# Designed miniproteins, single chains, continued (2): the designs that were tried, part 53

Each design is a single chain, and the fold is of that chain. pLDDT is the mean over its residues in the fold that is shown.

## One batch from the design tools (miniprotein)

Design m5816
Fold by ESMFold2-Fast:
Structure m5816 (fold): chain A 77 residues (1-77)
Amino acid sequence: SLEEKIKKLEEKIEELEEEIKKKNEEVYKEVAPRAEELTAEEAEKIRLEFIEEVKPLGDELSKLRRELRELKEELEK
C-alpha cells in the first residue's frame, strides 16, 4: 500500500540521517582535540575526505525526501 511505502521511506530516511550524524560526530570527536596540532592542509584533507564519504548518503537522502514528499502529497489528495 501507499502507506506502507511512506513508512518504509520514513524509516530509511531516519536511518540515513542517523548514519550521517554519527559519521559527523565521529570526525568531530577525532579532529576537535587535535585542532591546534593540525596544519591547514591536513584539516582540508580531512574535510574533503569526509565530504566525499557523506556526499553519496546526502544525495540519497535528498532523493528519498523528495520521494516521501511526493507520496505524502498523493496520499493526502
Scores: mean pLDDT 80

Design m5817
Fold by ESMFold2-Fast:
Structure m5817 (fold): chain A 72 residues (1-72)
Amino acid sequence: DRVGELLRKANELDPETARAALAAALETARQHSDPRQAAIAGLQAGVETARAKGAKEVAALLEEALRLVEAA
C-alpha cells in the first residue's frame, strides 16, 4: 500500500509534525460526508500544516499521498 508507506515514512521522519498534520486532516475530514472528499480535503490540510511548520520532507511525502488518492 503506497499511501500507507508514505504516511508511515512521514511519521518516522518527523513524528511531531506528522501528529499535527494528522490532527488537522481528521478535523477537516469530519466536515465532509463523502469518504473520497474527506480523504482529499484531509490530506490537503495535512500538507498545509507540514508546510506551515517548514517540514518540507513531510510535506512532500503527504503531497505524494494526496496525488495517489486523487488518482484513485
Scores: mean pLDDT 83

Design m5818
Fold by ESMFold2-Fast:
Structure m5818 (fold): chain A 64 residues (1-64)
Amino acid sequence: MEVTTEEALRLAEEARELDPELGDILYRNVRGRGAVSGGSALGALGIARRVLEGLKRQKELEEE
C-alpha cells in the first residue's frame, strides 16, 4: 500500500466526524508519524482503523 498515510488521514477525518476531539488527536498523531516513514505510516493506519471501528461500534452497538 503506497498511500497508507493518506488512507490513515482519511480514516482520522471520519473518526473526527464521530468524535471531533478524539479524531483530531488521531489526525495529529497520523500526520506526525506517517510523514516520516512507511513503517510509521502502516502503524498509524492500524491505529486509525482501530479507533474508527471502535467509535462506529460504540455509536451503532452502544452497550453491545
Scores: mean pLDDT 64

Design m5819
Fold by ESMFold2-Fast:
Structure m5819 (fold): chain A 93 residues (1-93)
Amino acid sequence: SKLETAEAGYEKAEKVAKLIEEGKLSADGVVGIAEALIAAARTILEEDKETVEKIEKMLREAARAAEEGDYEKAAKLLREAGKYFLEEVKKLT
C-alpha cells in the first residue's frame, strides 16, 4: 500500500540518519537512500508535483551535505524528508 511504503521510507530514513550520526555510513550510502526515497515519492505522489519537488530538493540537499562532510545536516534533512513524505501520503489515505 502507499501508506506502508511511506512508513517504510520514514523508518529507513530514521535508521540511516542514526547510522550517519554514529559514523557508520558513507556519503554514497546517503546518496543511495536519497535516490530510493525520491523514486518512491515520484511513484506514490506523482499527481502532486510540488510535493514531489520539495521532497526531491530536501533529499538532494541531504546527499550534498553528506558529500561535503556535513553529516548533522544530512541526518536532519533525511529525517525531515521522510517525515514530510509520510505526512503527505497520510493525507491521501
Scores: mean pLDDT 82

Design m5820
Fold by ESMFold2-Fast:
Structure m5820 (fold): chain A 66 residues (1-66)
Amino acid sequence: MSLEEVKAQMEAIVKKGVAEGKSLEEIRDELFAYIGTQELSLEELQEVLDYIADLMKKVIAQKKAA
């Protein structure tokens, strides 16, 4: 699976979790569970972790705007 496909799936997990009313911790745990199923290099893992941080910032902003 490409890194772009991994990022797209992570974004889908966040969108679904937010729509279902899941907590930030639940969404975070689902993202880490998904990543744990992927074979990633240390460099790819770093990029994915940076992307998770960005996704979590977006969820927090959405909660503040509601």
Scores: mean pLDDT 78

Design m5821
Fold by ESMFold2-Fast:
Structure m5821 (fold): chain A 114 residues (1-114)
Amino acid sequence: SSEEIREEVLKFAEEKARKLGLSEENIKLLLEALDEIFDRFLEDPADYDGMMEIMKSLLEKIPEEDREKALEVLSEALNYFLVQLSKHMSPKETFFASVMMSGLMFDAELAIKK
C-alpha cells in the first residue's frame, strides 16, 4: 500500500540523515517535511507549488552548513519513493511523477546555491 511505502521511505530517510551526521532536531524537521510532501503528492500529484513551499520552509529552518546534506537526503528519499510507487503505477503515471519530483529537487538545489 502507499502507506507502507511512505513508512519504508521515511525510515530510509531517517537512517541516511543519521549517517550524514544531521542532528536529531534537523532529522525531525526533515522527516516531518518529507511526510507532508508525500501526503500532498498522494492527494494531488500536480500540487507542485504546495510541495515546493514545504521544501523551502524546511530549508529555511535548517542551518546553512547542513542544507546540502538535507537536500541529499530529500533527493534520495524522493527517488526511493518514486521507485517504490512505480511498481504500482503505469509507465505514463511514473513519467509524470518523475518530472514533478525532478522539478522539485532542481528548484531546491538552485535555492541553496544562491
Scores: mean pLDDT 85

Design m5822
Fold by ESMFold2-Fast:
Structure m5822 (fold): chain A 65 residues (1-65)
Amino acid sequence: MKKLAEKALKKIAEELGVSEEEVRESLKRIIKENNISKEELIDKLINVYGLSKEEAEALVEELLK
């Protein structure tokens, strides 16, 4: 599912005007600092950035590796 995670990162990076790596690091930090559940993060990615459920799930799984 790496390809779906990469697509999700690219969409967020383009929306925010930052690099894909910066998005990845920011999301990892949010998970660690805010003790956010996997389900809460998936819901946020879908609702805030307009990701599909599959893209959001793939991105979260990739970030937790």
Scores: mean pLDDT 77

Design m5823
Fold by ESMFold2-Fast:
Order: sequence, then structure tokens, then C-alpha cells
Structure m5823 (fold): chain A 89 residues (1-89)
Amino acid sequence: SAARSIEEIDRVLEEAKKKPEKERELVGEQLAGLAGIILGVTRIELARGIPADRELLQVGLHAARASAELKPSQAVQDIIAELERLLAE
């Protein structure tokens, strides 16, 4: 479920904050990867005329925001902006 995925992302984020910088950056990259996959799947489904899964987009947004806390980057900010845009539609 989306709620369980969000809880797991929150747990991963809090555990990662306790780790050394290199390990925190790796977890940040993995969370960015998850958000990117969710965005990509949403774009494919929208191109096919299938409505966006709003719960899945919320999971993606949580993952992207967690990634930004661990490893800030323009790429992650772009993912956050696009996920927020899709959720506002």
C-alpha cells in the first residue's frame, strides 16, 4: 500500500541520517532512482491515456524529498517539481 511505502521511506531516511556521508549519498541515489521510476511509469501510462495513480505519485514525491535531504541535486529538485505538478493536476 502507499501508506506502508511512505512509512518505509520515512524509516529508510531516518536510518540513513545516522550513517556516514558516503552511505547517506548512496541511499539518496537509490531513493532518487525510485522516484525516477515512478515518474517514468506515470509518463508512459499518461501517454497511453491511463490516469495517473495519485497514491503512487505520493510515494514518488516522498522518495524524491527524502533523496533531496540525503543528497541535494538539481536532478532531484526537477523530479520533485514534476511530481508536484502531476499531483496538482
Scores: mean pLDDT 89

Design m5824
Fold by ESMFold2-Fast:
Structure m5824 (fold): chain A 89 residues (1-89)
Amino acid sequence: SAKELYEEALKYFEQEMYAKAALLFQKLVEEYPDSEYAAEAAYLAALSLEKMNVYHGAVRWYRELLEKYPDSEYVEEARERLAELEKEL
């Protein structure tokens, strides 16, 4: 389920296992795009990639969040992260 995938991904994120976290959050968005967890999963996938210095991947997932979940509570955070990354790229 979306919830089980979210909980497992969050556990890896909290353990700083960002590669596993990113994979599971991406899977959640792909398999359950309309779930209550999808916008947060897109945000945390981008953040996980950013923590690994995979900036191209992080930018793509922040943009995906803004495009597919424009009314989510994560939009402002995604914009802030994009602005920071664009200064360095």
Scores: mean pLDDT 87

Design m5825
Fold by ESMFold2-Fast:
Structure m5825 (fold): chain A 85 residues (1-85)
Amino acid sequence: SLKEQLEEAIRKARPYIEEAYEKGWLDEETVKKLLEILDKAEELVESNPEEAAKLLQELVRLAQEVIAEKAKKLGLDFSELSPVP
């Protein structure tokens, strides 16, 4: 179900954000913003799962954008900061 997919995504997103912060890929301010979006998505899973899904998509997009921008500032390629599957 959509709800189960969203709960799984939220479960995976939180440790990813924490790991990215520990590795220096995200600054404290960015982590705070991403966690606020994640918290909002968690709140909406029961009442509006489609909106929760949009927030999670935005969270992933913003995280990737910030990591890419961080890579530029550090003189690194984006791929060097993001674990590729």
Scores: mean pLDDT 76

Design m5826
Fold by ESMFold2-Fast:
Structure m5826 (fold): chain A 91 residues (1-91)
Amino acid sequence: MREFVGLALVNKEELREKAEELLAEAERALTAALLEEGLAPPDRVEREIVILEEPTDEAILAEGRRFHARVQARRASGDREVYLSGVVVRG
């Protein structure tokens, strides 16, 4: 099973739509690359947008660590190819 997992960290609510557009673009780019190689598109897509009103380096790293731990747990559970995209959008 192939999964696309995207995480976006935004510092305000009005950037949510931009973050969604960036994650959708990353998903489309991955799907196009997989199809170009004769592979199927991702079986599952998960996108998470987290609002960090005060995006300190510590807060960003904490969210990144949480996200990576979740992905590692998914990989440990069986034969899964997990493709990751992470974006930080500040305005």
Scores: mean pLDDT 78

Design m5827
Fold by ESMFold2-Fast:
Structure m5827 (fold): chain A 98 residues (1-98)
Amino acid sequence: SAQEALREAAATITVEDLRELAEELEREEDRSKAAALATALALLAALAAAGGNTENVRAAAEEFERLAEHERERGWEEMAEDLRRLAELLRRRAEELE
């Protein structure tokens, strides 16, 4: 089922996978490509949250907070706000898992 596939995918997501994609987003100068990378990161973060690994969810929240500040510093305020809100949601999810 789709739910089983998502659960299996969530189990294979690592903090390193999120960091690598985050670093790619930081280096991306094309706004539309950056938006696509941010969407991919949000999907991976949602899968990590579905997997229920508190440490991975918390680490993802920290990465999104770091990315939000980076995008804010380069003037991409809307993307920065979206990333910050995702970080807050992930942090709350990690608290629910404890």
Scores: mean pLDDT 74

Design m5828
Fold by ESMFold2-Fast:
Structure m5828 (fold): chain A 59 residues (1-59)
Amino acid sequence: DELLARIKELAAELGARIGSVGALSREEQEALIAALREALEGVRANPLGGGVEEFDLRR
């Protein structure tokens, strides 16, 4: 499950960056927000027929 592995990798990266947000400068925080939006866009653009079950599994 290449896509699922990629999603988990991105989630871990986002978690690490979010955990350090309080130590970031305003410019770094803005860049992080932009990166988070890009990652979220990728998740929302779930490949055709691929990620529907993943949403159901998140209970």
Scores: mean pLDDT 61

Design m5829
Fold by ESMFold2-Fast:
Structure m5829 (fold): chain A 55 residues (1-55)
Amino acid sequence: SHMEEELRRRLAEASRESLALIRANADNTDQAVANRTVADSLIRIGDALDEVLRR
């Protein structure tokens, strides 16, 4: 669907932007660690939601 195509485009764009920000913050490990922690938390939430849906 159109929504799926737009979602894929936005995810690809967000991924490129995230990588650019990580590279720009190469000398700032605190920011890189914070970004990784947030990503890990989101993955955990996703896994929890999947478990609830699957049961």
Scores: mean pLDDT 65

Design m5830
Fold by ESMFold2-Fast:
Structure m5830 (fold): chain A 102 residues (1-102)
Amino acid sequence: EVKLRVEAPEEVEAGGSVVVRGYVEGLPEDGRKYKIRIWKQLKGSEKWEFLNFGYTEKPKFEIEAVVRDLKKGEVYLFRQGVQDLNDPEKVIWGEPVEVRVV
């Protein structure tokens, strides 16, 4: 029932900045606090780098990360995760999006 969406441009120029936005909706209005994180991976590296986080008690939340110094010819994956702070073992992961550096 929780919906996660990550939005980023399909291509960015090397040396430019890219804005990655994470959207969450469908969180319960039960007073629980949720931690939302955005992660980055160089495609094929198998390593996730933490970019930004926020907290919410509301059904909808938006988080933004600004990424710089991306290398020409590389492809990066961005993913969003939501963690219930009353059940920190349980994380809901969104589908990653790809950004190509031209």
Scores: mean pLDDT 84

Design m5831
Fold by ESMFold2-Fast:
Structure m5831 (fold): chain A 83 residues (1-83)
Amino acid sequence: LDESFEKDRETDRKQGDALFEQSLKYIKEGNKVKGASLLTASSLLYSVSGDRAKAFEHMSQVYKAEGDDDSAKKLAELAKKLK
């Protein structure tokens, strides 16, 4: 049971990483709506895996790529507090 839970969490984190990379790619291409959708999915996977700090770190990076430095800074600070 514990082995299964650890394996599922690792799988969710890997999927979260892939969705985050895809999110940044769409945002750079100007497809902010699709990028934001993939970022939300990535953040949910990290949250379910118990890595909420990672979710906020990735959200911060995407907002920074969009030019929203204020939101990016707030999310980075929240991520640090959750570690």
Scores: mean pLDDT 74

Design m5832
Fold by ESMFold2-Fast:
Structure m5832 (fold): chain A 94 residues (1-94)
Amino acid sequence: MREELLKEGERLKKEFPELSDEEIEALIETELAIRNWDVERVEELREETARALGKLAEIAMKRGLLHPKFKTPEEVVEALLATLDRLPEAVALR
């Protein structure tokens, strides 16, 4: 699984060259934690993930990739973090 996510990280570098290696690593570790249903690890990574997602939201806004419903990068980050907050509910349903 981790090697598969490292390959996904190389794809992110290609699509978003503005992201630092540390930001890509934070996103990869968060995705790994989500795939393993490791809610505690997702919470530990929350601040690093929020920082990386904030930068992704800015890039998406500059490229015109944001859906018209989102007015600011902060709204996109809040929506993504709200998805992470719902992991405990998803785990309970599983």
Scores: mean pLDDT 64

Design m5833
Fold by ESMFold2-Fast:
Structure m5833 (fold): chain A 86 residues (1-86)
Amino acid sequence: APPRYTDEQLIAALEELIEWLRREYPDDPAVQEAAELLERAIELLKAGEPSIRVNELIARAFELLRERHGPAFARAFWERFKALLA
């Protein structure tokens, strides 16, 4: 089945999440690493790479935020991501 969102919509959502992360925690190295993983996901999307590779990078960014800032922060990140795709 086709995805519920386009690659362009996903790129826009990821770019907005990166801006939000950098705004909330500009000096946090874990947030910087998570943002870099999301930037890599954007590059894979632009290159037409399989969704599984993109999803692995997004999941790793989520796990880094969960490990560093706890499950509440990671959940807020995930809910914001879902809202940007809705």
Scores: mean pLDDT 79

Design m5834
Fold by ESMFold2-Fast:
Structure m5834 (fold): chain A 82 residues (1-82)
Amino acid sequence: LEEEILRAYEEGRYEEAVELYEKLLESGKTPSEETVNAAAGALVKLGRYDEALALLKDYYTKKGIEESDEAKRLALEVAKAL
């Protein structure tokens, strides 16, 4: 399922990437950092900036880890879009 999320994001199928991410969470599996960043990236591409920021904040706050370069880039894109 994570590979499907990453593939959907790479292929520009952003709404499908978000739907697959929701299915991953429903399955009780913990998403990888790469998968979280892909889902957040898809939300950014869809203009769903508040949801993208909420997803990144929730993941990194709960994990207690520093944001990846990709997560920092996505947060910057949201900030520029306002």
Scores: mean pLDDT 78

Design m5835
Fold by ESMFold2-Fast:
Structure m5835 (fold): chain A 72 residues (1-72)
Amino acid sequence: SHAEAEALITEGFRLLGEGRPEEALEKLLEAQRLDPDDRTGLLFGYQMFLANTDPASPEAARARERLAAILA
């Protein structure tokens, strides 16, 4: 559901604040699986993830891939 997906995005941001980017990305990926049509929420989620993650990390690479697919 949309509410469940939004809660996962919120939890992802908390995990980022705790220095847990791998777990944060898993929450964003689950949010996208539950509500793939929430373009606005997913764009915000992945952009915030990328702003707060090491750009050289594999997690950042995966987030960029997902963001590019949403923008296509």
Scores: mean pLDDT 86

Design m5836
Fold by ESMFold2-Fast:
Structure m5836 (fold): chain A 95 residues (1-95)
Amino acid sequence: SNEEDRLKRLAEILGEDVETVREKIRQGKLVEILKKMFEAAAEEEKKTADEEERKKIDEGLEALIKALNDPSVGAELGLTEGTIAILKQLQAQAA
């Protein structure tokens, strides 16, 4: 049941049906799903951000996408001001 609630929230964030998201997970497309989530969260944060903050969010998104493709990436690349903003947005949407 908690798994179904998480799938519903994930589908809302991605703008897709729960069944579509479930099928993508079964096909091993989890990295593609996470990338879309990070991109959606970054765009949401940018709506209220100034020009300098938007630049930091874009840098944070690039760091998160790089981390998804390379698990050897250090914490510094994944924990910038922009990545923290994106993660806070995802946490807020999951609440």
Scores: mean pLDDT 66

Design m5837
Fold by ESMFold2-Fast:
Order: structure tokens, then C-alpha cells, then sequence
Structure m5837 (fold): chain A 115 residues (1-115)
């Protein structure tokens, strides 16, 4: 699916995809949750939306954590933090800063869980 060029429509699409992925996660259907978030990630990347790509990576990290794949979850969230830091440094936005803080807190929790 092609990501809309309108930032507000992109945000709405990403929110909808994230909610759908979370619904599948709650049902234990991690494969469908991953499929939706990987599509969201690809669409964001094609549009040059580093915030959307970073957010999708952080959500993927949560799914991988729920599967017990802690090392893979840490790697995904680290990539999320890197992309979100780059996006915030290039164009600081409240959404970007909020998503960066969320990703950093997720990384901290995952690294503690690995111990």
C-alpha cells in the first residue's frame, strides 16, 4: 500500500495499522501483526518517513519481545532509536520527540529483561 503524501493522512494510516497489529497481537496472531507492521515500515521507508519507519520498528520490537525473541527485539528497537534520533535532528516535531522517548524507554526495558 502506498503511504499518503499528506503527513496527517500518513499519521492516521500508521495509527490504524498499529491498532490492527495490536489487535492481532492480543489474539496471539504474531505472524499477522508482523506482516502489518512490516508493510507499514516498507511504506514509510518508500515515502522517506523516518518517524513512521522508526515507530513501526519499535512496534515490531514489542511483538518480538512477546514471542520471547529478546535479542531480535533489542536490535529492532535500536534501529528505531537511530532512525528517530536522525529524524528529530533533521526536523524536530512533537510526534518525533515523543516516539523517540518511547523507543528509548522500550530499549531500556528490553536490555534489563535480557539480564
Amino acid sequence: MKLPDDPSKRSSLLTGQSMLAMSYRLQGDYDKAIEILEEARRSAREAGDKIGEGFSLAMLGIIYKNQGKIDEAIELVKKSVELLKEAVEEDPTPTGEKNLKLAEELLKKLEKEKE
Scores: mean pLDDT 79

Design m5838
Fold by ESMFold2-Fast:
Structure m5838 (fold): chain A 56 residues (1-56)
Amino acid sequence: MSEEEYEEIKKKVFKEGLSGNNDVLSYYLHATGLYGSGFIDEDTAKKLLLIGYSLL
């Protein structure tokens, strides 16, 4: 996945999470928060985000 594709998926997941899908929002926050804090690697963060995206 390209960096541009990753950022677009991230934006879509965040938007849908904020629109009332708490499960999608949870995957977004875990992917971005845990990766940003160094608790998970980039591949794991992308997998979490894609699980959130799959719920759309």
Scores: mean pLDDT 76

Design m5839
Fold by ESMFold2-Fast:
Formats: structure tokens, sequence, C-alpha cells
Structure m5839 (fold): chain A 93 residues (1-93)
């Protein structure tokens, strides 16, 4: 699965990858965050991605996992997955 490969790729990346993703997330959702808040967001995003990968590997479907989030949480997770997939595809070019 390309999604599983992309998530494993992301989790192998350094702190700077997660800070870049946190900045992109903040820009997309209109969040004005301090450097300290961006670092906390990056940590939270990494934790969320790690849990998503574990649930997918355990046999849960993406739709089942996403249904556990509210409508706003679903949009947030979908943004993260789309950003990670784009970065993964760029790394394979």
Amino acid sequence: SELLEALEFALSQPRSFWLELARAFARHFGLDLSPEELERLAEQIRGTVAKLLEMLKAGHSLEEILSGFGPEGRREVEFLLEWILRRYRESQA
C-alpha cells in the first residue's frame, strides 16, 4: 500500500520534516502559532501519524479510522495524509 509506505517514510524523517508539516498545517487552517506552539503541534502530528500507521497495520480501514474523528478532525487528518503522500511521491521521483 502506497499509504503505508508513505507513513513509514514520514516516521523515519527528522524533526525538521514534522516542523515543516506543522507550519503547512498552521497556514492551511489559519493558525497563528508561536515557535513553541509549532514544536508542540509537530509532536502531536507525529503522534497522530504513528497511531494511524499502527491502526492501518492492525487491519482497520482508513474510513473506519477517520470516522472516529469529528468533521473538523477528519479534515485535519486528511490534510496530513495528503501532505505526507505528496512529499513521499516527490522523494521517489
Scores: mean pLDDT 89

Design m5840
Fold by ESMFold2-Fast:
Parts: sequence; C-alpha cells; structure tokens
Structure m5840 (fold): chain A 85 residues (1-85)
Amino acid sequence: SEEEKVFEEAKQEIKKITEDGLNRIRELKAAGASQEEIDDAIAETLKKISEVINKYRDKLTPEQREELRKFALEYVKKLVDEANS
C-alpha cells in the first residue's frame, strides 16, 4: 500500500540520519573532541529525527505513527549509548 511505502521511507530516513550521527560521534571521540561538541552532535541528530517524524506524521496510520515513534526511540538509545561508550 501507499502507507506501507511511506512508512518504510520514514524508517529508512531515521536509520540514515542516526547512522550519520553515530559516525559523527565516533569521529569526534577519535579526534578527542570535547563533551560539548559530542552533545551538540547528539542534539543535531535528534532534531533531524524529530523533523522526519513530523514530516511523515499526517501520512501514516495511528498504528504506524506509534511504530515509527518506537523505531526512532531505539535508534536514539543507540546514539546515546555510543556517546557514553
């Protein structure tokens, strides 16, 4: 269905944004960047994830919106865990 295609697009955008954010955090850590720079990279990634959720919100079913929220939360947890490792 069209909703399933849109849902998969939203998930892929969140995945890409988070993978880009994780790579940025890893690069910052390898370069000996400050905690402030790492926190800024996390904040920017979270902002982009929120923008994707808002962009797709009205195009998804209520069940898909809840699933997208849970999907995003799992990726946010991965981002925070990487920053603290």
Scores: mean pLDDT 85

Design m5841
Fold by ESMFold2-Fast:
Structure m5841 (fold): chain A 68 residues (1-68)
Amino acid sequence: MSVEEIVAKLEELPVIFHVWLLLDEDDPRVLEAARPLLEKLPREHLQYALDHSTSPAGRALAAELLAA
């Protein structure tokens, strides 16, 4: 599945699946392509992802979005 196909599927899914991307996704290219969706997440969801993510790339993006 391409990065574009993954992002398109995420756009149709509930917000919890966007949080799961920050929690589990280790491909920084997928995370960067999904950035416009992830930027719209409430601060509490970004904080949850930062605190509980197993992905270094996911944690880094959550921290960046919280700082913005």
Scores: mean pLDDT 77

Design m5842
Fold by ESMFold2-Fast:
Structure m5842 (fold): chain A 61 residues (1-61)
Amino acid sequence: MEEVVQEGLDAFIERALKGEPISEEERLAVLGAIDYAMGVELTEEQRKELEKAAEKIREKR
């Protein structure tokens, strides 16, 4: 997977954990990126990690 995409996801997760407000548009963009990443050839562990990230972002709604 492209490292640039992974770093972007990590930054959003970190902002959410700090309790910073995330706009609905930003949340949807990150979820879309996760869906795209899961569509490529990934290991089982990489898929689980992205799924956990998606859950954390959804919980902040």
Scores: mean pLDDT 61

Design m5843
Fold by ESMFold2-Fast:
Structure m5843 (fold): chain A 102 residues (1-102)
Amino acid sequence: MDYLQLGNQLLDNGDYQSAIDYYQLAISTSTDPQIILQSYINLGRAYINLGQYQDAISYYNQALSIDPNNSTAWFNLGIAYSRLGQDDLSQQYFSRSNQLRS
């Protein structure tokens, strides 16, 4: 309903730069840790789509600093490391995500 939701719609439409701008607005205007957490995860997703895997990893690590049990952040780290050819790390992070999904 706020900047996070608008960013999500833009991300789904492939407008990655506008999505990034709205996720940054969500982070700067929200005091809700859940909105900030989801915005960091979705910033990472936008950067994955731009091929900027190190930037994506940075944002997923910021999400995990807020919630180390976030299964989506662990899964997305697995995707980022897979794209970098780091298959061992990718498998470890997918395993961690699966444990946390119950």
Scores: mean pLDDT 88

Design m5844
Fold by ESMFold2-Fast:
Formats: sequence, C-alpha cells, structure tokens
Structure m5844 (fold): chain A 87 residues (1-87)
Amino acid sequence: AAVTSIEVDPKKAKVGEKVRVTATLTGPADVLIAVYDEKGELLASARLPASTTATAEFTVKKPGKYVVRVLATGADGSAAEAEFEVE
C-alpha cells in the first residue's frame, strides 16, 4: 500500500499541545509514524495497523521545527513526510 497524504493538525502548535498526525493509504498496511526534530533526532514513534487511515497523537515539550515521516510497510510500501512547528 502507498501513503497518499499526511495531515498534521495543528501545523503550528504550542509547547504541551497535542499534535495529531493522520496518514491516508491506498490499502491495508502496517504504518510507522515517526517524529524528528530539526537535528534529525527521533523523538517519538508509533507503529499501528491501518486499513485506509492511520492516526497518532504526539506532545512536544520544546519549541522548534519538526518532521513527521510515515512509512507503509510491505513489498509495495511507500514513505511520505510533513512538517510542523511548535512555539
């Protein structure tokens, strides 16, 4: 299955606010959602089964810019990225 979109809400969060990441897929897959800081350090990850969507929530404790990477696993797997900011 391929990742077709990633939504991050809110795209500008405050320290301690929950950030929701929603990935949409072409079909069922195991999905890894990972959050990285500006230095490329892994802060949090979630692995979950998905049919067409995967949703995870993260709380960030430091201001900065962050990258979410979503990977659909399998022979036809794909990856996509989105950015968000914490103030």
Scores: mean pLDDT 79

Design m5845
Fold by ESMFold2-Fast:
Structure m5845 (fold): chain A 65 residues (1-65)
Amino acid sequence: AITEPAELPPEVREVLERARAGEMSIDDAVRRIEALFPGLSPSQRLHAEIELAMVQMKAAVEKLA
């Protein structure tokens, strides 16, 4: 498969899951994930940025609707 859910460390996945569930603000999720970037590979960083951008887009659409 082209998509690899297990590529991201558990810490990043937990932040993304909480943000998607509305348990964490988007700003807090961004800050927490960025703090984890130094420990991530370039591919993991890109994957995390894409997932975070999707969460941010959903929140922006919900805010405008």
Scores: mean pLDDT 74

Design m5846
Fold by ESMFold2-Fast:
Structure m5846 (fold): chain A 90 residues (1-90)
Amino acid sequence: MEEEAYRIVREVLEIQYEFAKEFVEKYPEMTEEELREFIKKKQEERSDYPELVKKAADLWHLLSEEQQKEIEEEARKYEKELEELKAKMK
């Protein structure tokens, strides 16, 4: 129950990070057609993503205070890593 909630919330965070990272790395080299194909492919790979986001939001209150803090800290770490990556991509 709590373990499942924690898993789902972390999975959503990891998906968001991986998508953002790949987008930052590849976006400068993409044409409009390639960007459309990229988005479509990502939607096909993770068609469950919108439902997982809703589930994560609903399940957030089932997480322990420690688990919520861990997720928030991991999210901030990913945000910093993406900003650093973006700064290197000119």
Scores: mean pLDDT 76

Design m5847
Fold by ESMFold2-Fast:
Structure m5847 (fold): chain A 83 residues (1-83)
Amino acid sequence: SEELKEKLKKKYEEYKESNPLVAHAYKTALEILDLTDDPALIQEAVDLVNRTEDLVKQGDITSAIGLLLRLIGILEDLRLQKE
């Protein structure tokens, strides 16, 4: 949805200079939403990026990196399936 993409884009802009890990997660989720209209994958991507932000706020950087890697895995799988 347009509203969801706008929300993720604003979060990316907010974090791009202050927290590169969180910014990368939001950018990855945005790219996933550009490659798929599957509501299950969209929900998973949104959940993963929100949880990544929450873990960083809690100081759990190791778990946050794990969730970012899962997001990247989803994105790369979708990229391989396109074209």
Scores: mean pLDDT 85

Design m5848
Fold by ESMFold2-Fast:
Structure m5848 (fold): chain A 83 residues (1-83)
Amino acid sequence: MVLSDEEAEREALREARRLEERTRELIEKLKAGEITPSEVVARVSGLILVAAYLASLVKNEELRAEVEETIRRVRARVDEAVA
């Protein structure tokens, strides 16, 4: 798939937002006993890989750093929730 620099930036920010929203939903389900810690880790890891890949295509350092910071916050939140 060929993305322009602008398209890569939009998709990276969109996937970073989706990662945050989906992680919140999964942690809520974990706290409610609806899913397992391993399910949260597996699902969030998949979303992180997509966001990280798209961030690697972003040439704007500020936007790339924003996506990378979102990934870092999500990893910390998941680690806290499954501990």
Scores: mean pLDDT 84

Design m5849
Fold by ESMFold2-Fast:
Structure m5849 (fold): chain A 64 residues (1-64)
Amino acid sequence: SLKDKIRALIMEEADLTAQRMLLFVQYRAEKDPSKRQQLLQQIDQLDSQLDAITAEIEALRAQL
């Protein structure tokens, strides 16, 4: 159902948000510029995924 799909996406969003927070903590502690850039790239990828999930949730909610 649409409601089950939305619930699954919300759970995925929560998991990715937790992963992003852990990477951000690593980024804040990192002193090496190259490793910091790598962490920022990983955070940017997660931010893109989170944006896509948020958009999908809103699109599905509009169908309810």
Scores: mean pLDDT 90

Design m5850
Fold by ESMFold2-Fast:
Structure m5850 (fold): chain A 64 residues (1-64)
Amino acid sequence: GGAEAREAGLAAVRAAVAAGADADTLDRQSAKGYLTVASDPTATEEMIAALGAELRALHREAGV
């Protein structure tokens, strides 16, 4: 469901940040997670917006 897809997407991006991934890798992981949640009919607009905001924050923390 949308919540599980969101958690998986955030976990993948956080793991990539912790591993020192470059901007291209972070963009690909973020796009996969975001599209998965946005395509899930159980995902709310609030969940999609929250995921987008968290992904932006993780990219800023990575500095890449």
Scores: mean pLDDT 75

